Designed miniproteins, single chains, continued (3). Designs and how they scored, part 109

Each design is a single chain, and the fold is of that chain. pLDDT is the mean over its residues in the fold that is shown.

## One batch from the design tools (miniprotein)

Design m11781
Fold by ESMFold2-Fast:
Structure m11781 (fold): chain A 63 residues (1-63)
Amino acid sequence: GLEEAIREILEKKGVLTAEDMEELIKRFNASAEEVLRVAIDLVAEGKGTISEEALQYLLEQMK
């Protein structure tokens, strides 16, 4: 699912990019809010980081 895919990206490269966020939204038909929530939880668990561009991308999608 969405969480598994985000975990795999973070395991492989340690960072979520704007391109990753766009692909996750399209692949899972997920809202930007859902992707952001899951990503923040995983970052809080020490699994990796979200790039500034990725965060801005998600915030723009939530308008």
Scores: mean pLDDT 85

Design m11782
Fold by ESMFold2-Fast:
Structure m11782 (fold): chain A 82 residues (1-82)
Amino acid sequence: MIEDEKLVLTEEQKKKLEEAERNASKIPDPQVAKEFLDKARRDIIAEYTGLTPEELEKRRKTVEEFEKLNQDVLEKSNVPII
C-alpha cells in the first residue's frame, strides 16, 4: 500500500542511501560518482519495493516533487503553535 509509505524513504533505506552518498563522495570523477549514486539509489529502492528501475526513478522524482510541495505547504500554511 502506498498511503503509509507516502513515497518516502524508510529509516533503513535512508541509512543505505547515506552510505552510498558517502562512498560516491570518495570518487574523484563527478560523472562516475553521479552514475554510482544513481545506480545505488535504484538498487536500494528496487530491493525494497520490487519495482523496475524505471518505475523507481519515476517514484523518486515523485517523492522529490512531494517533498517540494510539503515544503511549500509548511511555508504557506504557517502552522500555528498549539
Scores: mean pLDDT 64

Design m11783
Fold by ESMFold2-Fast:
Structure m11783 (fold): chain A 100 residues (1-100)
Amino acid sequence: SEAEELRERAEELLERLDEIAEEARKQGLDDVAKLLEGARTFLGGMIDSALARKDLARARALIELAERFIPRLEEAVRQKDEARFKEIVRELWEAVRRHG
C-alpha cells in the first residue's frame, strides 16, 4: 500500500539522519549533532502522526522535504564544514516547523 511505502521511506530517511548525526558526533560536532537529533525527533513525530491519521499527502510532503536535505547534510559532514552543517540543520528545523 502507499502507506506501507511511505512508512518504509520514512524509516530509511530517519535512519540516514541518525547516521549523519552519529558521524557529526565522531567529528566532535556534538552541539550541531544534538540540533539534528532534535529535528529528526520532531520530524519523525510529525510523519508518524500524519500516517496514523492516513494523511498520506502530508506524510509524503514531509518525507520529500527532509529527503532534499540529506545530500546537503552528507556533503557538509564529509567536508567537516561545521558552520555549513549548522546552517543546513537550522534550515531543516525551520522547514519542518512550517509544515507543523
Scores: mean pLDDT 87

Design m11784
Fold by ESMFold2-Fast:
Structure m11784 (fold): chain A 87 residues (1-87)
Amino acid sequence: MDYSSFEEAREALARLREQTKRITKELRELGYEDLAREFEARMNALLAQAEEALAARDLDSANKYLNEAADLITEAHQFILQLKQQQ
């Protein structure tokens, strides 16, 4: 488990929601509208599952969904960085 408390997991959920908005906006600004929509939909689904797990007091499931969401953020961020460096 990456997060040891419900408080840490809730903070991670809030952070990942803000990162999702930022990355989605940046992908759209770079002209990747279809990718932005797919990314936003996948992130919103994972974050909704994490929120449901936290409401159920299931920290293990919350950690699973938060980690999957964080991996998607990392992949999207690396993709954006590669695009900017190819100029």
Scores: mean pLDDT 85

Design m11785
Fold by ESMFold2-Fast:
Structure m11785 (fold): chain A 89 residues (1-89)
Amino acid sequence: DEEIEKLKEEAKRLIGDLTVAAMAAAKDEETQKRIAELGQKALEALEKGDYETAKKYVEEAAKLSGHPTAERLAKEAIEKLEEAKKAQE
């Protein structure tokens, strides 16, 4: 489905941007590694069409960063994931 693929590509971009922003905001190397892992897990869940699991990892990554930019990107990513889920139903 063209619409679902478009939404997934938009979500992938936002998750990537979120992960980079969240890692840059992290105060220590251990938190950066954890955020990177959450970003990878979110992308993996999205690839499988598991939008709820992808949303969970996106929320956790943004929460660990505590940064407004990461929180905004997470909200945008979650909106795209919700749209993809509705289009798939």
Scores: mean pLDDT 84

Design m11786
Fold by ESMFold2-Fast:
Structure m11786 (fold): chain A 71 residues (1-71)
Amino acid sequence: MEEYLVRLSDGRVYLVKSDGSIEEISDAEGVRLVLTNEYREIEPEELPEELRERIKEATGLEISKVVRLTL
C-alpha cells in the first residue's frame, strides 16, 4: 500500500494513505521525516487524483510538498 507525507498550505504535515485516510503528524520526529533524504520528494501532480481531491475535501488546503514513502 502506498503512503505519502503531505505538507499543506497551513504548514502542517499529514500522512495520506492510498485508501484515502488522512492523519495529521504532530510529533517533531514525524515532521522531520519530510525533511530527510530517506524518502523521495515527488511533484503534487504525481499524487493520485483521488487523493488530491480527498485532501481538498477533508482540509480545504492546498498541497505545498509531497514525499512518497517507499515501503
Scores: mean pLDDT 72

Design m11787
Fold by ESMFold2-Fast:
Structure m11787 (fold): chain A 90 residues (1-90)
Amino acid sequence: SSEQQAIALLQRQIATLQQLIQQLQQKLANGEQLSDKEVFDIQVTIGIAAVARAVALTVHPDNPQIRALAAELDRLIAQVEQLVQQVKSL
C-alpha cells in the first residue's frame, strides 16, 4: 500500500540519519573538523529526509504511524544540525 511505502521510506531516512549522528559524534569526540564537501553532503541528506517527511505527511496526514515516524525524523534532523554546529565550532 501507499502507507507501507511511506513508512518504509521514513524508516530508511531515520536509519540514515542515525548512522550520520554516530559518525558526527565520533568526529566531535576525536576533534575532527568537517570539510566543506562533508557539510554539503550532510545538508543534502537533511534535505532528502525533510522532503520525504513532508510528502508522507501530505499524502497520509492522519496516519498515526507516519505521524510518529515524521516526528522522529524531525527530532533527528534537529540533532544532526546541532552536531554539525558543534563540530564546526571546534
Scores: mean pLDDT 91

Design m11788
Fold by ESMFold2-Fast:
Structure m11788 (fold): chain A 65 residues (1-65)
Amino acid sequence: SMITGKSPEQLVLQLANLARQNPNADPKKLVEEFLGTLSEEERQALLDRVPREALVRAVKSVQGQ
């Protein structure tokens, strides 16, 4: 249930913060590692709203690429 987890917007912000802390990390790998830290419910809720490609682009943008 989304009530017990972080919202998709909060998850995107958390990923953006990880990208800022890891500017030299591979964007695709960082996204996959981040998704692996989420519960199945959080992962499904996030990916239902934001596709993987959009998450990778957001990471690249935050890293200044």
Scores: mean pLDDT 78

Design m11789
Fold by ESMFold2-Fast:
Structure m11789 (fold): chain A 74 residues (1-74)
Amino acid sequence: SREELAKKARELAEETGKLTGDERIKKAGEKAAEIAKASTLEGAETIAGVLEHEMERLRKEHLEEEERRARELE
């Protein structure tokens, strides 16, 4: 269901946010979940798939960038 897909997307973003320490990732997941719930089933599936791909990519790239930025800004 759309609700189940939205919940999965939100949980992935929450896990990624906890690992990266970035609250923005959690908020992005919450917004994606809201959009998925308001979308058609096909739209929700597309959103969930895009979010899974983005979370995986963001997790790897963001951790590297966060470490670099933290050393540069502090």
Scores: mean pLDDT 71

Design m11790
Fold by ESMFold2-Fast:
Structure m11790 (fold): chain A 86 residues (1-86)
Amino acid sequence: IKSLKERQAKVLSTLEELIANGTLFKKGVPALGAEIPAIHDFCKNKGLNLHVLNLVTGEVIELSSSDSDLSRIDLDEPYLVGCYHD
């Protein structure tokens, strides 16, 4: 298992690539809930809204670039992550 930092870096690199080539929402990025805070900070810096799907519960959560409350994210659950412009 890779370290949390290595996994976060890979997710952020994948999101950066998807943004650069315009494939937002055509391909989701898998992440653990523990990775979501770092991903959300990345999206805030890019002016992007974060869209997360909980792969266990099926819950969909939209996190705008202005949101700071991540209490709905379970740190131990797998998510599928997408981002989009307003």
Scores: mean pLDDT 68

Design m11791
Fold by ESMFold2-Fast:
Structure m11791 (fold): chain A 79 residues (1-79)
Amino acid sequence: ATNRAAEIVRAVSDAWKAGATREQVLALAGELLRKYLSPETADRVVAELREVWEKYPDRREFVLNHLGLLVREALEAEA
């Protein structure tokens, strides 16, 4: 679980730092999450990530840390 969560967060972080748009980053997150999680759970994690990002648009590291927590929780719940 931990290695998969770290891989997803790293890929999302790399895309965001490379200047991908919010929609491109969220689409990437959804694709990566669907490899390991049900589509329903993956879509929920993406929706929560979107809400956190919209609430804290200038807090990239906070948003990415929150994604890491959401992914770890979801992977543990579906294990």
Scores: mean pLDDT 82

Design m11792
Fold by ESMFold2-Fast:
Structure m11792 (fold): chain A 125 residues (1-125)
Amino acid sequence: SKILLLGESGSGKSTIKKILTESGKFEVIVLEGENSGIDPELLNEVDLILYVVDATNPEQVNIAIGFLENLLTILPPHVKLAVLLTKADHPSAPEAKERLEKLGVPVYELEDPSEVVPLVEKLLA
């Protein structure tokens, strides 16, 4: 299965990429560079899009909302989309989760990055 991994610098995206890649179970594609658009051809090739957000960073939450609103207008119906909320043990996590869930996107809280492999297996099932 092909996973497209998105997120701002400092979101924990690099750690998530490493864990998913080291599992040997997934092909992981990462988009480099902030504010780059997604190629519609690439969207048709992936099974799951994961957007990584640091729950302690309100600017990252705001950026994610704007990006996801645009992504949802071009998302193919066969592609799954989920938000991974890192540092979800922080007091700001419930508000960040609520704001992201208002977009109609499933939001999953990661207290430990190691939780990502079983979560992705469940999402792709």
Scores: mean pLDDT 79

Design m11793
Fold by ESMFold2-Fast:
Structure m11793 (fold): chain A 96 residues (1-96)
Amino acid sequence: DAVAEAAARVRALGDAGVALARAGREGALRLIAEDVERGLEYARVAERAVADLMANARALGDAAPEVRPLAEAEIARVEAAVAEMRAAVEAAVRAA
């Protein structure tokens, strides 16, 4: 079933996006303590990778209207994780 396969793929992209944002947060915070510029670069690379995953989730939602609400919910969940990463990185830079 193409709709069920698209839904499973969207959920997997959401889980991967949250995991990537969390890993990006942890890696950036570790690096910022010793080298602010390196930590900021790490955060930017992680954010770009998450954006690429979310573009794929959005494309799946656009192609399958039945999956669109799930894609929108998963993108919102990942965007919240990215916002947490951005806030933590900003606080770490101010403390450095």
Scores: mean pLDDT 89

Design m11794
Fold by ESMFold2-Fast:
Structure m11794 (fold): chain A 69 residues (1-69)
Amino acid sequence: ALLAARLVGAWYDPATGRLTAVLRTADDVEIVLSGPSREALLAEVEAAAARFRLEPATVAEVRAAVEAV
């Protein structure tokens, strides 16, 4: 079955030069994804989507948020 999750937030930290995206799953697990660039973070989102079998709508929401950072 596909795992339902929601976007908590996505942001850039100028002090560290890193981008972060945070998801919360339906079973109340927090997934924190981070990368040194938008491209690296998008790759982490794709890897997490495959690993956790995230719903396509959730993946699309997270990708859009990361692209907007």
Scores: mean pLDDT 85

Design m11795
Fold by ESMFold2-Fast:
Structure m11795 (fold): chain A 64 residues (1-64)
Amino acid sequence: DLLEKAEKILKEVKEKVKKELEDALARLAAGLSPVASMTREELEEYVKKKTSEAEELKKKGIAQ
């Protein structure tokens, strides 16, 4: 039925997202062991911070 199909799709999507997050976390753990305990939210915030850094470089006109 429709509900069963929706559950199957959601499970596949969750598995893909989980694998991508595991890969990103493993990469960070290989480079930065202390950062391995970071949550998903903290990882996303780190990416945003890198983007903001580029904006600040343009605004200040100097390398930070």
Scores: mean pLDDT 65

Design m11796
Fold by ESMFold2-Fast:
Structure m11796 (fold): chain A 108 residues (1-108)
Amino acid sequence: PIVLKQELPLLAKITALNLLKDEEKRYAGLRAALDTDLSPEKVEKIIKGSGLAYEKVPGVYSVPQLTLDHNKKYRQMVLEYAKELESMNDEELLAYGKQVAEELRALS
């Protein structure tokens, strides 16, 4: 099993987008990050390679799950990014999602 530790900050950003309280902002951020030329299968492979569990949100995007028992450092990164994202306006959130998409593409 390959543990891709260098992908953890990027995956934590994706999980943090899925923690946004506003459902419309959450879906907009996830679309900007994950609705790219990368197939959902490639995204799932990156998540699995990092040893993380995932779920499909809103039934199509693969998002790493925040689990309390898996990785304390990952959980800490997710919570830090989630606080940052809650302060963003819609334009900043879309720009953040697009940056995540570019970082994800660089890993593929």
Scores: mean pLDDT 72

Design m11797
Fold by ESMFold2-Fast:
Structure m11797 (fold): chain A 88 residues (1-88)
Amino acid sequence: MEEEEKKKKEEEKAKKAADGIKGLADDLEKGLQEVIEQGKKDPEAGQRGIDLALGTVDKLYEIGKKLEEARKAAEKARELLAKVKASI
C-alpha cells in the first residue's frame, strides 16, 4: 500500500516537472525523508522505498541528460548562425 502511494506521488512529480526542477527536487527530498522515518520502524519497507526512489532518480537523470544534449546542439546552431551573420 505505501509503495503504491509512492508510485502515485512519482506520477504527480512527472506532471509537475513542467513547472520546474526545484519542485521535483523538493518533492523527492520529502519522499526520501518519509522513507528514512519508515526505515526506523520497518527496515525492509525502507529499503524498498529507497530502491523505488533510486529508479525514479535514474529516469529523471536520463531525461535531464537528453535535454542537456539538445541544449548543446542549440548553442552550436546559434554559434554557426552568428558566424554566418558576421561573415555577411
Scores: mean pLDDT 67

Design m11798
Fold by ESMFold2-Fast:
Order: structure tokens, then sequence, then C-alpha cells
Structure m11798 (fold): chain A 60 residues (1-60)
């Protein structure tokens, strides 16, 4: 779900703020996980961690 993806991104970001998490989540939901990774990275989140979090959230 979208909420699970947001939670996974926040966990992967180790404290990424809610606005950054929502921006990254929106890109993932639109089928562009690479743009989501870039948005998360711009907020100081490791791109690989953000990608992993988004994928784990999607599978729940």
Amino acid sequence: SAEARAAALLAAGGGMDAEAARAAQTHVLNGDPEAGQRAAASAGVDAEGARRGALEGSSL
C-alpha cells in the first residue's frame, strides 16, 4: 500500500522528513522508482536504501 511504502522509505532514510518521503513515494507509485530514489537522495537518504525500502513496502 502507499502507506506501507511511505513507512518503508522513512525507515530506509533513517529519519527522512515526511515531505521528502511523500515526494519519493509519489514517484514510485507513478512507476518511476529511479525518480523516487533521486528525490530521497536529495533529502540525504541513501539511494539504494530508499529503493530497498520502497520495494519492501510494495510487497507487504
Scores: mean pLDDT 58

Design m11799
Fold by ESMFold2-Fast:
Structure m11799 (fold): chain A 81 residues (1-81)
Amino acid sequence: SSSDVQRGQTTVRRAQSVVRQGRRWLDDHPDNQSLRDFVTSRLRNQRRTLQNVRPYLTPSQQQQADQVMSDMDRVIDQANS
């Protein structure tokens, strides 16, 4: 439905925003363990939400979601390095 497509688009945009913010926070505070833990938890939660809505997304939105999830995984890896 149009509502499902709109919700999917909103979820993808929120996920992109969370990744960008998390990356910026980690870059600004590389030695802050509490912040790394917070960013990791937030990204894992957002990734789960994105994965759950993925089947209801358009093919274009699924490609965007896959890219964002890959970006999330990279930021999580960096936070735990």
Scores: mean pLDDT 85

Design m11800
Fold by ESMFold2-Fast:
Structure m11800 (fold): chain A 64 residues (1-64)
Amino acid sequence: SKADEMKKKNHEIGEETQRKVDEARRTAKSPEELQERIEQIRKEHAEKVEKAAKELDVELKSAL
């Protein structure tokens, strides 16, 4: 179903986001840089989830 496809897509996006957070923790030059990078990663995650939902023609509201 489209719902199952969206769940798989969200899982993939989540895994990518986690990898980016782990990389930021390893490569950030300062605590300030780490915080800024994590904020950017969180914003990108939200945007990717929203885009994936629209691309799969999934309603953002719960509909039976």
Scores: mean pLDDT 75

Design m11801
Fold by ESMFold2-Fast:
Structure m11801 (fold): chain A 104 residues (1-104)
Amino acid sequence: SEKEQLRKLVDEFVARLDAIIGTIPDPEVRAQLRAELATMRAGLDSALSLEDFTKAKLLILVHLIAFGGEVLTLARRTGDPALEAAADQILKAIKETVEGIKEL
């Protein structure tokens, strides 16, 4: 079903983000981003519980875009090249996941 495909895209996205965050050398930044990822995951799971598929997709897209904004702000604030590299990978993962969700 389209809902099962959406769940799979979300699960793959969260796993990909956790792997990227795991490469960040700064343990405080890593912990902060993992906490933000857990918060986003809870929001994504809430959206996935909705019977209205169109509303579920829209709320998931909103959560993904919001997370991207938080990551970009953090990377720009710190100026750490390792965090900037991780941020680029996270933004790419968001873009690819958004494109996949739009095809459903």
Scores: mean pLDDT 88

Design m11802
Fold by ESMFold2-Fast:
Structure m11802 (fold): chain A 78 residues (1-78)
Amino acid sequence: AGAAAVAAGVRGVEEAKEGKKLKEEGKKEGDPTKFAAGGILLAGGAVLGALAVALGAKAGNAAGVALGLAALALAGAK
């Protein structure tokens, strides 16, 4: 079980990676739209990461927890 935790973790990692890239590009280019979009994706990645950790811990799914922690780390990276 824990498929929902893994799915949330995978999506969280993907959104955090995309958000970090867009936010950094928006800041470098002075593009407020890219910066805002990056921030929204990072926030989404953090929410999905937290959900993956919570669901993974309840299900005893180490992969879901690990993916959730990775998503949170990526979303929390400054």
Scores: mean pLDDT 77

Design m11803
Fold by ESMFold2-Fast:
Structure m11803 (fold): chain A 88 residues (1-88)
Amino acid sequence: SSLARLEELQRAYEEIQREGLDEERALEAFNKYREEALEELKKKFEEAGVEWEETPEGELAAVFLLLSRRDVRLAAEIAMLAQKQKEA
């Protein structure tokens, strides 16, 4: 459920705050995941007969949604990085 996922994300945030955010590692892991996830998503869209719209914003949103379901810790790390960049 969406509530269980919010709890899982909250626990990931608390763990990262306790351990510290490794920004370099998180960015490297996200970049690797982004490339792999985009290939997988494009293939699934083609199999479903849906055209993949290649916009940077749309691609990032799709990758982040997939990431939040498969790797909650990395999703939390990237969300924290995005927040920090907006504050800079």
Scores: mean pLDDT 73

Design m11804
Fold by ESMFold2-Fast:
Structure m11804 (fold): chain A 85 residues (1-85)
Amino acid sequence: MSPEQTRMRIGLIDRLMDGLLTVLSQTEDPKERRRLLEETIRLLEGLAKKETDPKVREYLNRVIEILRDALRNDLSPEEIRQRLR
């Protein structure tokens, strides 16, 4: 896969994470926030398993680990954003 395609795919994942963080910041119900995190982790795990670009797969696995940490430690959207940087 070309370096440009790798950057484009990582950029799409970053935009998806921005969308998730926006929704989480607007979600007042802790149970709904946890459900959104769990559903997003499941979707990203599915993407990582099918990903053929090792750099994109590595990035997906890093994002998954951050979201799992967020779920385990009840991290705020701001704390999640800080870890994604």
Scores: mean pLDDT 84

Design m11805
Fold by ESMFold2-Fast:
Parts: structure tokens; C-alpha cells; sequence
Structure m11805 (fold): chain A 60 residues (1-60)
């Protein structure tokens, strides 16, 4: 539902912040959980995956 989608989006944002701080492993783990929650919340898989890929790009 909407709450899972919102929680997932917050986790993607947190993952991006952690990755930007050089905490790449933690950021990617948080972002992966965010992606899964967004998909469970009804967000299209492509949109959730794109958010996750953005965190991976920051972590690289």
C-alpha cells in the first residue's frame, strides 16, 4: 500500500545519503530494502529499479 511505497522511497533517499558520505555498503543495503518495499507498495518495478541504480551510481 501507500505506506510501504513511502517507506521505500525514504529508504532510497537514506541509501543515497549514506552512499554520498562514502558509506557505500550501508547505502546499497538500505536502497535494496527501499526498492523491495516500493515494489510491494505498488510502485512499478522499472521506477523502483531506477531509484536503486541512482544509489549505485553515487556509490561507484
Amino acid sequence: GAMKAEEGERLLTLGAILAGQGRAEEGLRVAEKGKKLMIEGGVPEEVAEKGYQAVRDIAA
Scores: mean pLDDT 85

Design m11806
Fold by ESMFold2-Fast:
Structure m11806 (fold): chain A 100 residues (1-100)
Amino acid sequence: SKFEEIAEKLEELREEIRRAVAAGDFGRALQLVIEAMGLINEAMKLADEEVKEKLEELRKKLGELFDQVLENQDDPARVRALLEEIIEVLEEIIELIREA
């Protein structure tokens, strides 16, 4: 299904983000998060209203964490911690899409 395809792509992006964070490549990690947000927007367009509302809440949290990374780019330890939180939110989104 289209949802399964989106979930698989998000899983791959999550692992790529994790690798970028481990390498200290925060610029690449942020670019991959933007790609993930695009896929989440696609999932929201395909979702029924109940799943869409839950995805919207998680996508909002993801956006807030992304903005915090941009505000803290001079603090590598804080950026790493925020990106780890983004990875956790992406896992919640992937699980929600797979259960839909």
Scores: mean pLDDT 89

Design m11807
Fold by ESMFold2-Fast:
Structure m11807 (fold): chain A 91 residues (1-91)
Amino acid sequence: SEAEQLAAGLALAEAEFRAAFPDLSEAEVEAFREVLELLAEVQRLYLAGAPAEEILPLLERAIALARERLPAEVAALVIAALEAWRAQVEA
């Protein structure tokens, strides 16, 4: 199912993130999960052909969450990936 595929993808992304940043707290990993869930919705809307005006607010929310709740070095990497998606959506 789509829900099972999404859950598996999010679990893999979380596992890779934990492996790359083993010193993260559970609260920081929870923040990363929230960013991944927003990114999954961005990807769903983008593939459905939704306009940039519907997608950009979700990206801005994900960027704000990463900036507020992740350590600065980790936030910089996550925000760079989200900004790449923003550039793709605006193209």
Scores: mean pLDDT 81

Design m11808
Fold by ESMFold2-Fast:
Structure m11808 (fold): chain A 77 residues (1-77)
Amino acid sequence: GEAALRAAREGGELLLPKARELREMGIEEAELVGRTPSGARVFGRLEGEELTVTAVLGDQTATVVMGLDGEILEESA
């Protein structure tokens, strides 16, 4: 649903600064976790220059793939 997609985008924005720091340190792969202000649990997977963010909001799930510049590459809900 749209709410889960919004949570995934929000989660991506929360995780991007940490993903960028890891890339600056030469780390190419990492798993990140967070929680949005809306209460969604977010799981990030850093792979090179892409961050895949999955948000779980109640029984809804959505995934967003974004570049480290914040560009949204793919969305799925």
Scores: mean pLDDT 85

Design m11809
Fold by ESMFold2-Fast:
Structure m11809 (fold): chain A 77 residues (1-77)
Amino acid sequence: KEVEKKFKELIEKLEKFVTDEEIKKELGVDLSELNDENRFLVLANVALKKLEKKDPEKAKELLEEIRKLYGEKLREE
């Protein structure tokens, strides 16, 4: 429940870094056709790639945030 809320917040944060149009151009995928989990994975990958080029330290922090949320999700039944 809290983990789902944190994933929603993280998706919103990632969408500020990457637009649906950018993802469609880079990967040929329309985010509106993906489920929440696949949408998150695509957004996270593109955002991390863009952020790594601009600021590797922030990319590392974002990756750790993603890993922490996945760890919490895996602990859920």
Scores: mean pLDDT 70

Design m11810
Fold by ESMFold2-Fast:
Structure m11810 (fold): chain A 63 residues (1-63)
Amino acid sequence: MTEEQVFEAARNAIRALAEGRDREGALKSLRDLVPHLTPEQREELIAEAEKLGVDEAVEILRA
């Protein structure tokens, strides 16, 4: 998986959580992808998760 694909997959997981879709799968995917994100990508995704009110994603991204 490319860096771009990792970022898009993580963003899709955050959006799925925001929409109330596949919560368990989305949380698992996000946890698996976090070690592969750059610091800049993590900050960008944290900002998006905060805007969407997905506190669970913010916690995972900061861990």
Scores: mean pLDDT 81

Design m11811
Fold by ESMFold2-Fast:
Structure m11811 (fold): chain A 68 residues (1-68)
Amino acid sequence: MSQEELYKQTLKGVLDLLKKGEVDLAIEILEHVLPYLSGEYKKDLEEILELLKEGRVEEAIKKLEELL
């Protein structure tokens, strides 16, 4: 799997989980995926992870939708 494919799959999966209220599972997936990414892909997911850890779920959803 390319970094781009992993990144896009992660964005879609995390967005689906957040829309279902599965915040803790979304955080777990982001933490698991981050070591396999670099550059802008890693930066985007780190920013989403930070928003979720701060309880800014609606802002994380908005950012995910803007990246897709």
Scores: mean pLDDT 85

Design m11812
Fold by ESMFold2-Fast:
Structure m11812 (fold): chain A 94 residues (1-94)
Amino acid sequence: MKITLSVEDVAKGEKMTISVSVEDPEIDRPLLVTLKSVNTGETLAQAVVKAGETLEFEVTAPSADTVNYQAEVSYVEGGKTVTIKGETATAKTY
């Protein structure tokens, strides 16, 4: 599984679009995508998707000069919850 996160550099207090794309060989299984702020540990958004779908989340840029975001994907396999963490993506705010 590969999780790709794309972020924008925007002015502080402006809205930014964060896109999450998930590549998974099991295209038909439901995947819970969780978008988190690495800086605070807060969950910003969650959605259920299938592989190959791109999610777009709109978030407000904080007053920090740099914000790190991470997407996690969770699914159930063999009666257990599996969670895969994606790469961290960094947005700069002006």
Scores: mean pLDDT 77

Design m11813
Fold by ESMFold2-Fast:
Structure m11813 (fold): chain A 96 residues (1-96)
Amino acid sequence: NRDKLLELFDELFNEYLELLRKQGVSEESLEKLKKEAEEFKKNSTPQQLADAILSLFYEIMGLKLSPENTPENLELAKEYIKEREKLKEELEKLLS
């Protein structure tokens, strides 16, 4: 279902933009990313959308995880692994 893939892409992309804004990325750069995302959405297959959704998840995870091996960061990493597997299952169902 392409419409559900687009909805999921938009949810993750908006979270990604918010994280980049918190990291100090300029509004000009964020607007450029939005334009690139709109062009991608217009020209993408369902498989390409699913691949992009998974890539966005990894980018978001990377921005949220510290490189430090703290117990808190390790527990957060475990939760993200669970979320990743759930996302993969959801994407496979949407592509079927």
Scores: mean pLDDT 84

Design m11814
Fold by ESMFold2-Fast:
Structure m11814 (fold): chain A 62 residues (1-62)
Amino acid sequence: AAHPALAAAGAELAAQPTGSVFRPEDADDVNAAILKGAVELSIHPENRAAAERFLDAAVAAE
């Protein structure tokens, strides 16, 4: 993957038991990943820890 840390964080987010708005293809575009992470924090606050790791990985990949 072009962004292996982002792909790994995205997989963690997608594996959350309450579900996630994240899709694997969102990791192919850093801007799409950042937007999806922000939406996840708004819709699934219970996923905050995983969403924050995902956003950190997306910012680092930029």
Scores: mean pLDDT 71

Design m11815
Fold by ESMFold2-Fast:
Structure m11815 (fold): chain A 110 residues (1-110)
Amino acid sequence: KEEEAKKKIKELVDNAAETLRQLAKSLPPELRARVDQVLDEGKKAVEKAYKEGKSLEEILEIVREFHDRLLEVAQEAIDTGDEKLKNVAFTMEFITRYLLREVEKIKEEA
């Protein structure tokens, strides 16, 4: 169960990261670069933890850090006051919060 849970979390993170990367294309270059960095670092951290046989608790902590960093970038986009950037940021927040919720559920069921 735990190994299947870890694999499912990795797949969810990979899928969310690709969706967020596409949304980030609508952001200014500086915010887009920060999103790309957070996504790359988060994906690498999850993949490394999975390969090293880290616990579900450790993988969840990596996903929480990833979540918090993405919400910080989304908030900066909201703080610009630009309505188009706000809409992109709200969508990114929704996807990011959904990812964390699904990962937490997988851990609880494992």
Scores: mean pLDDT 85

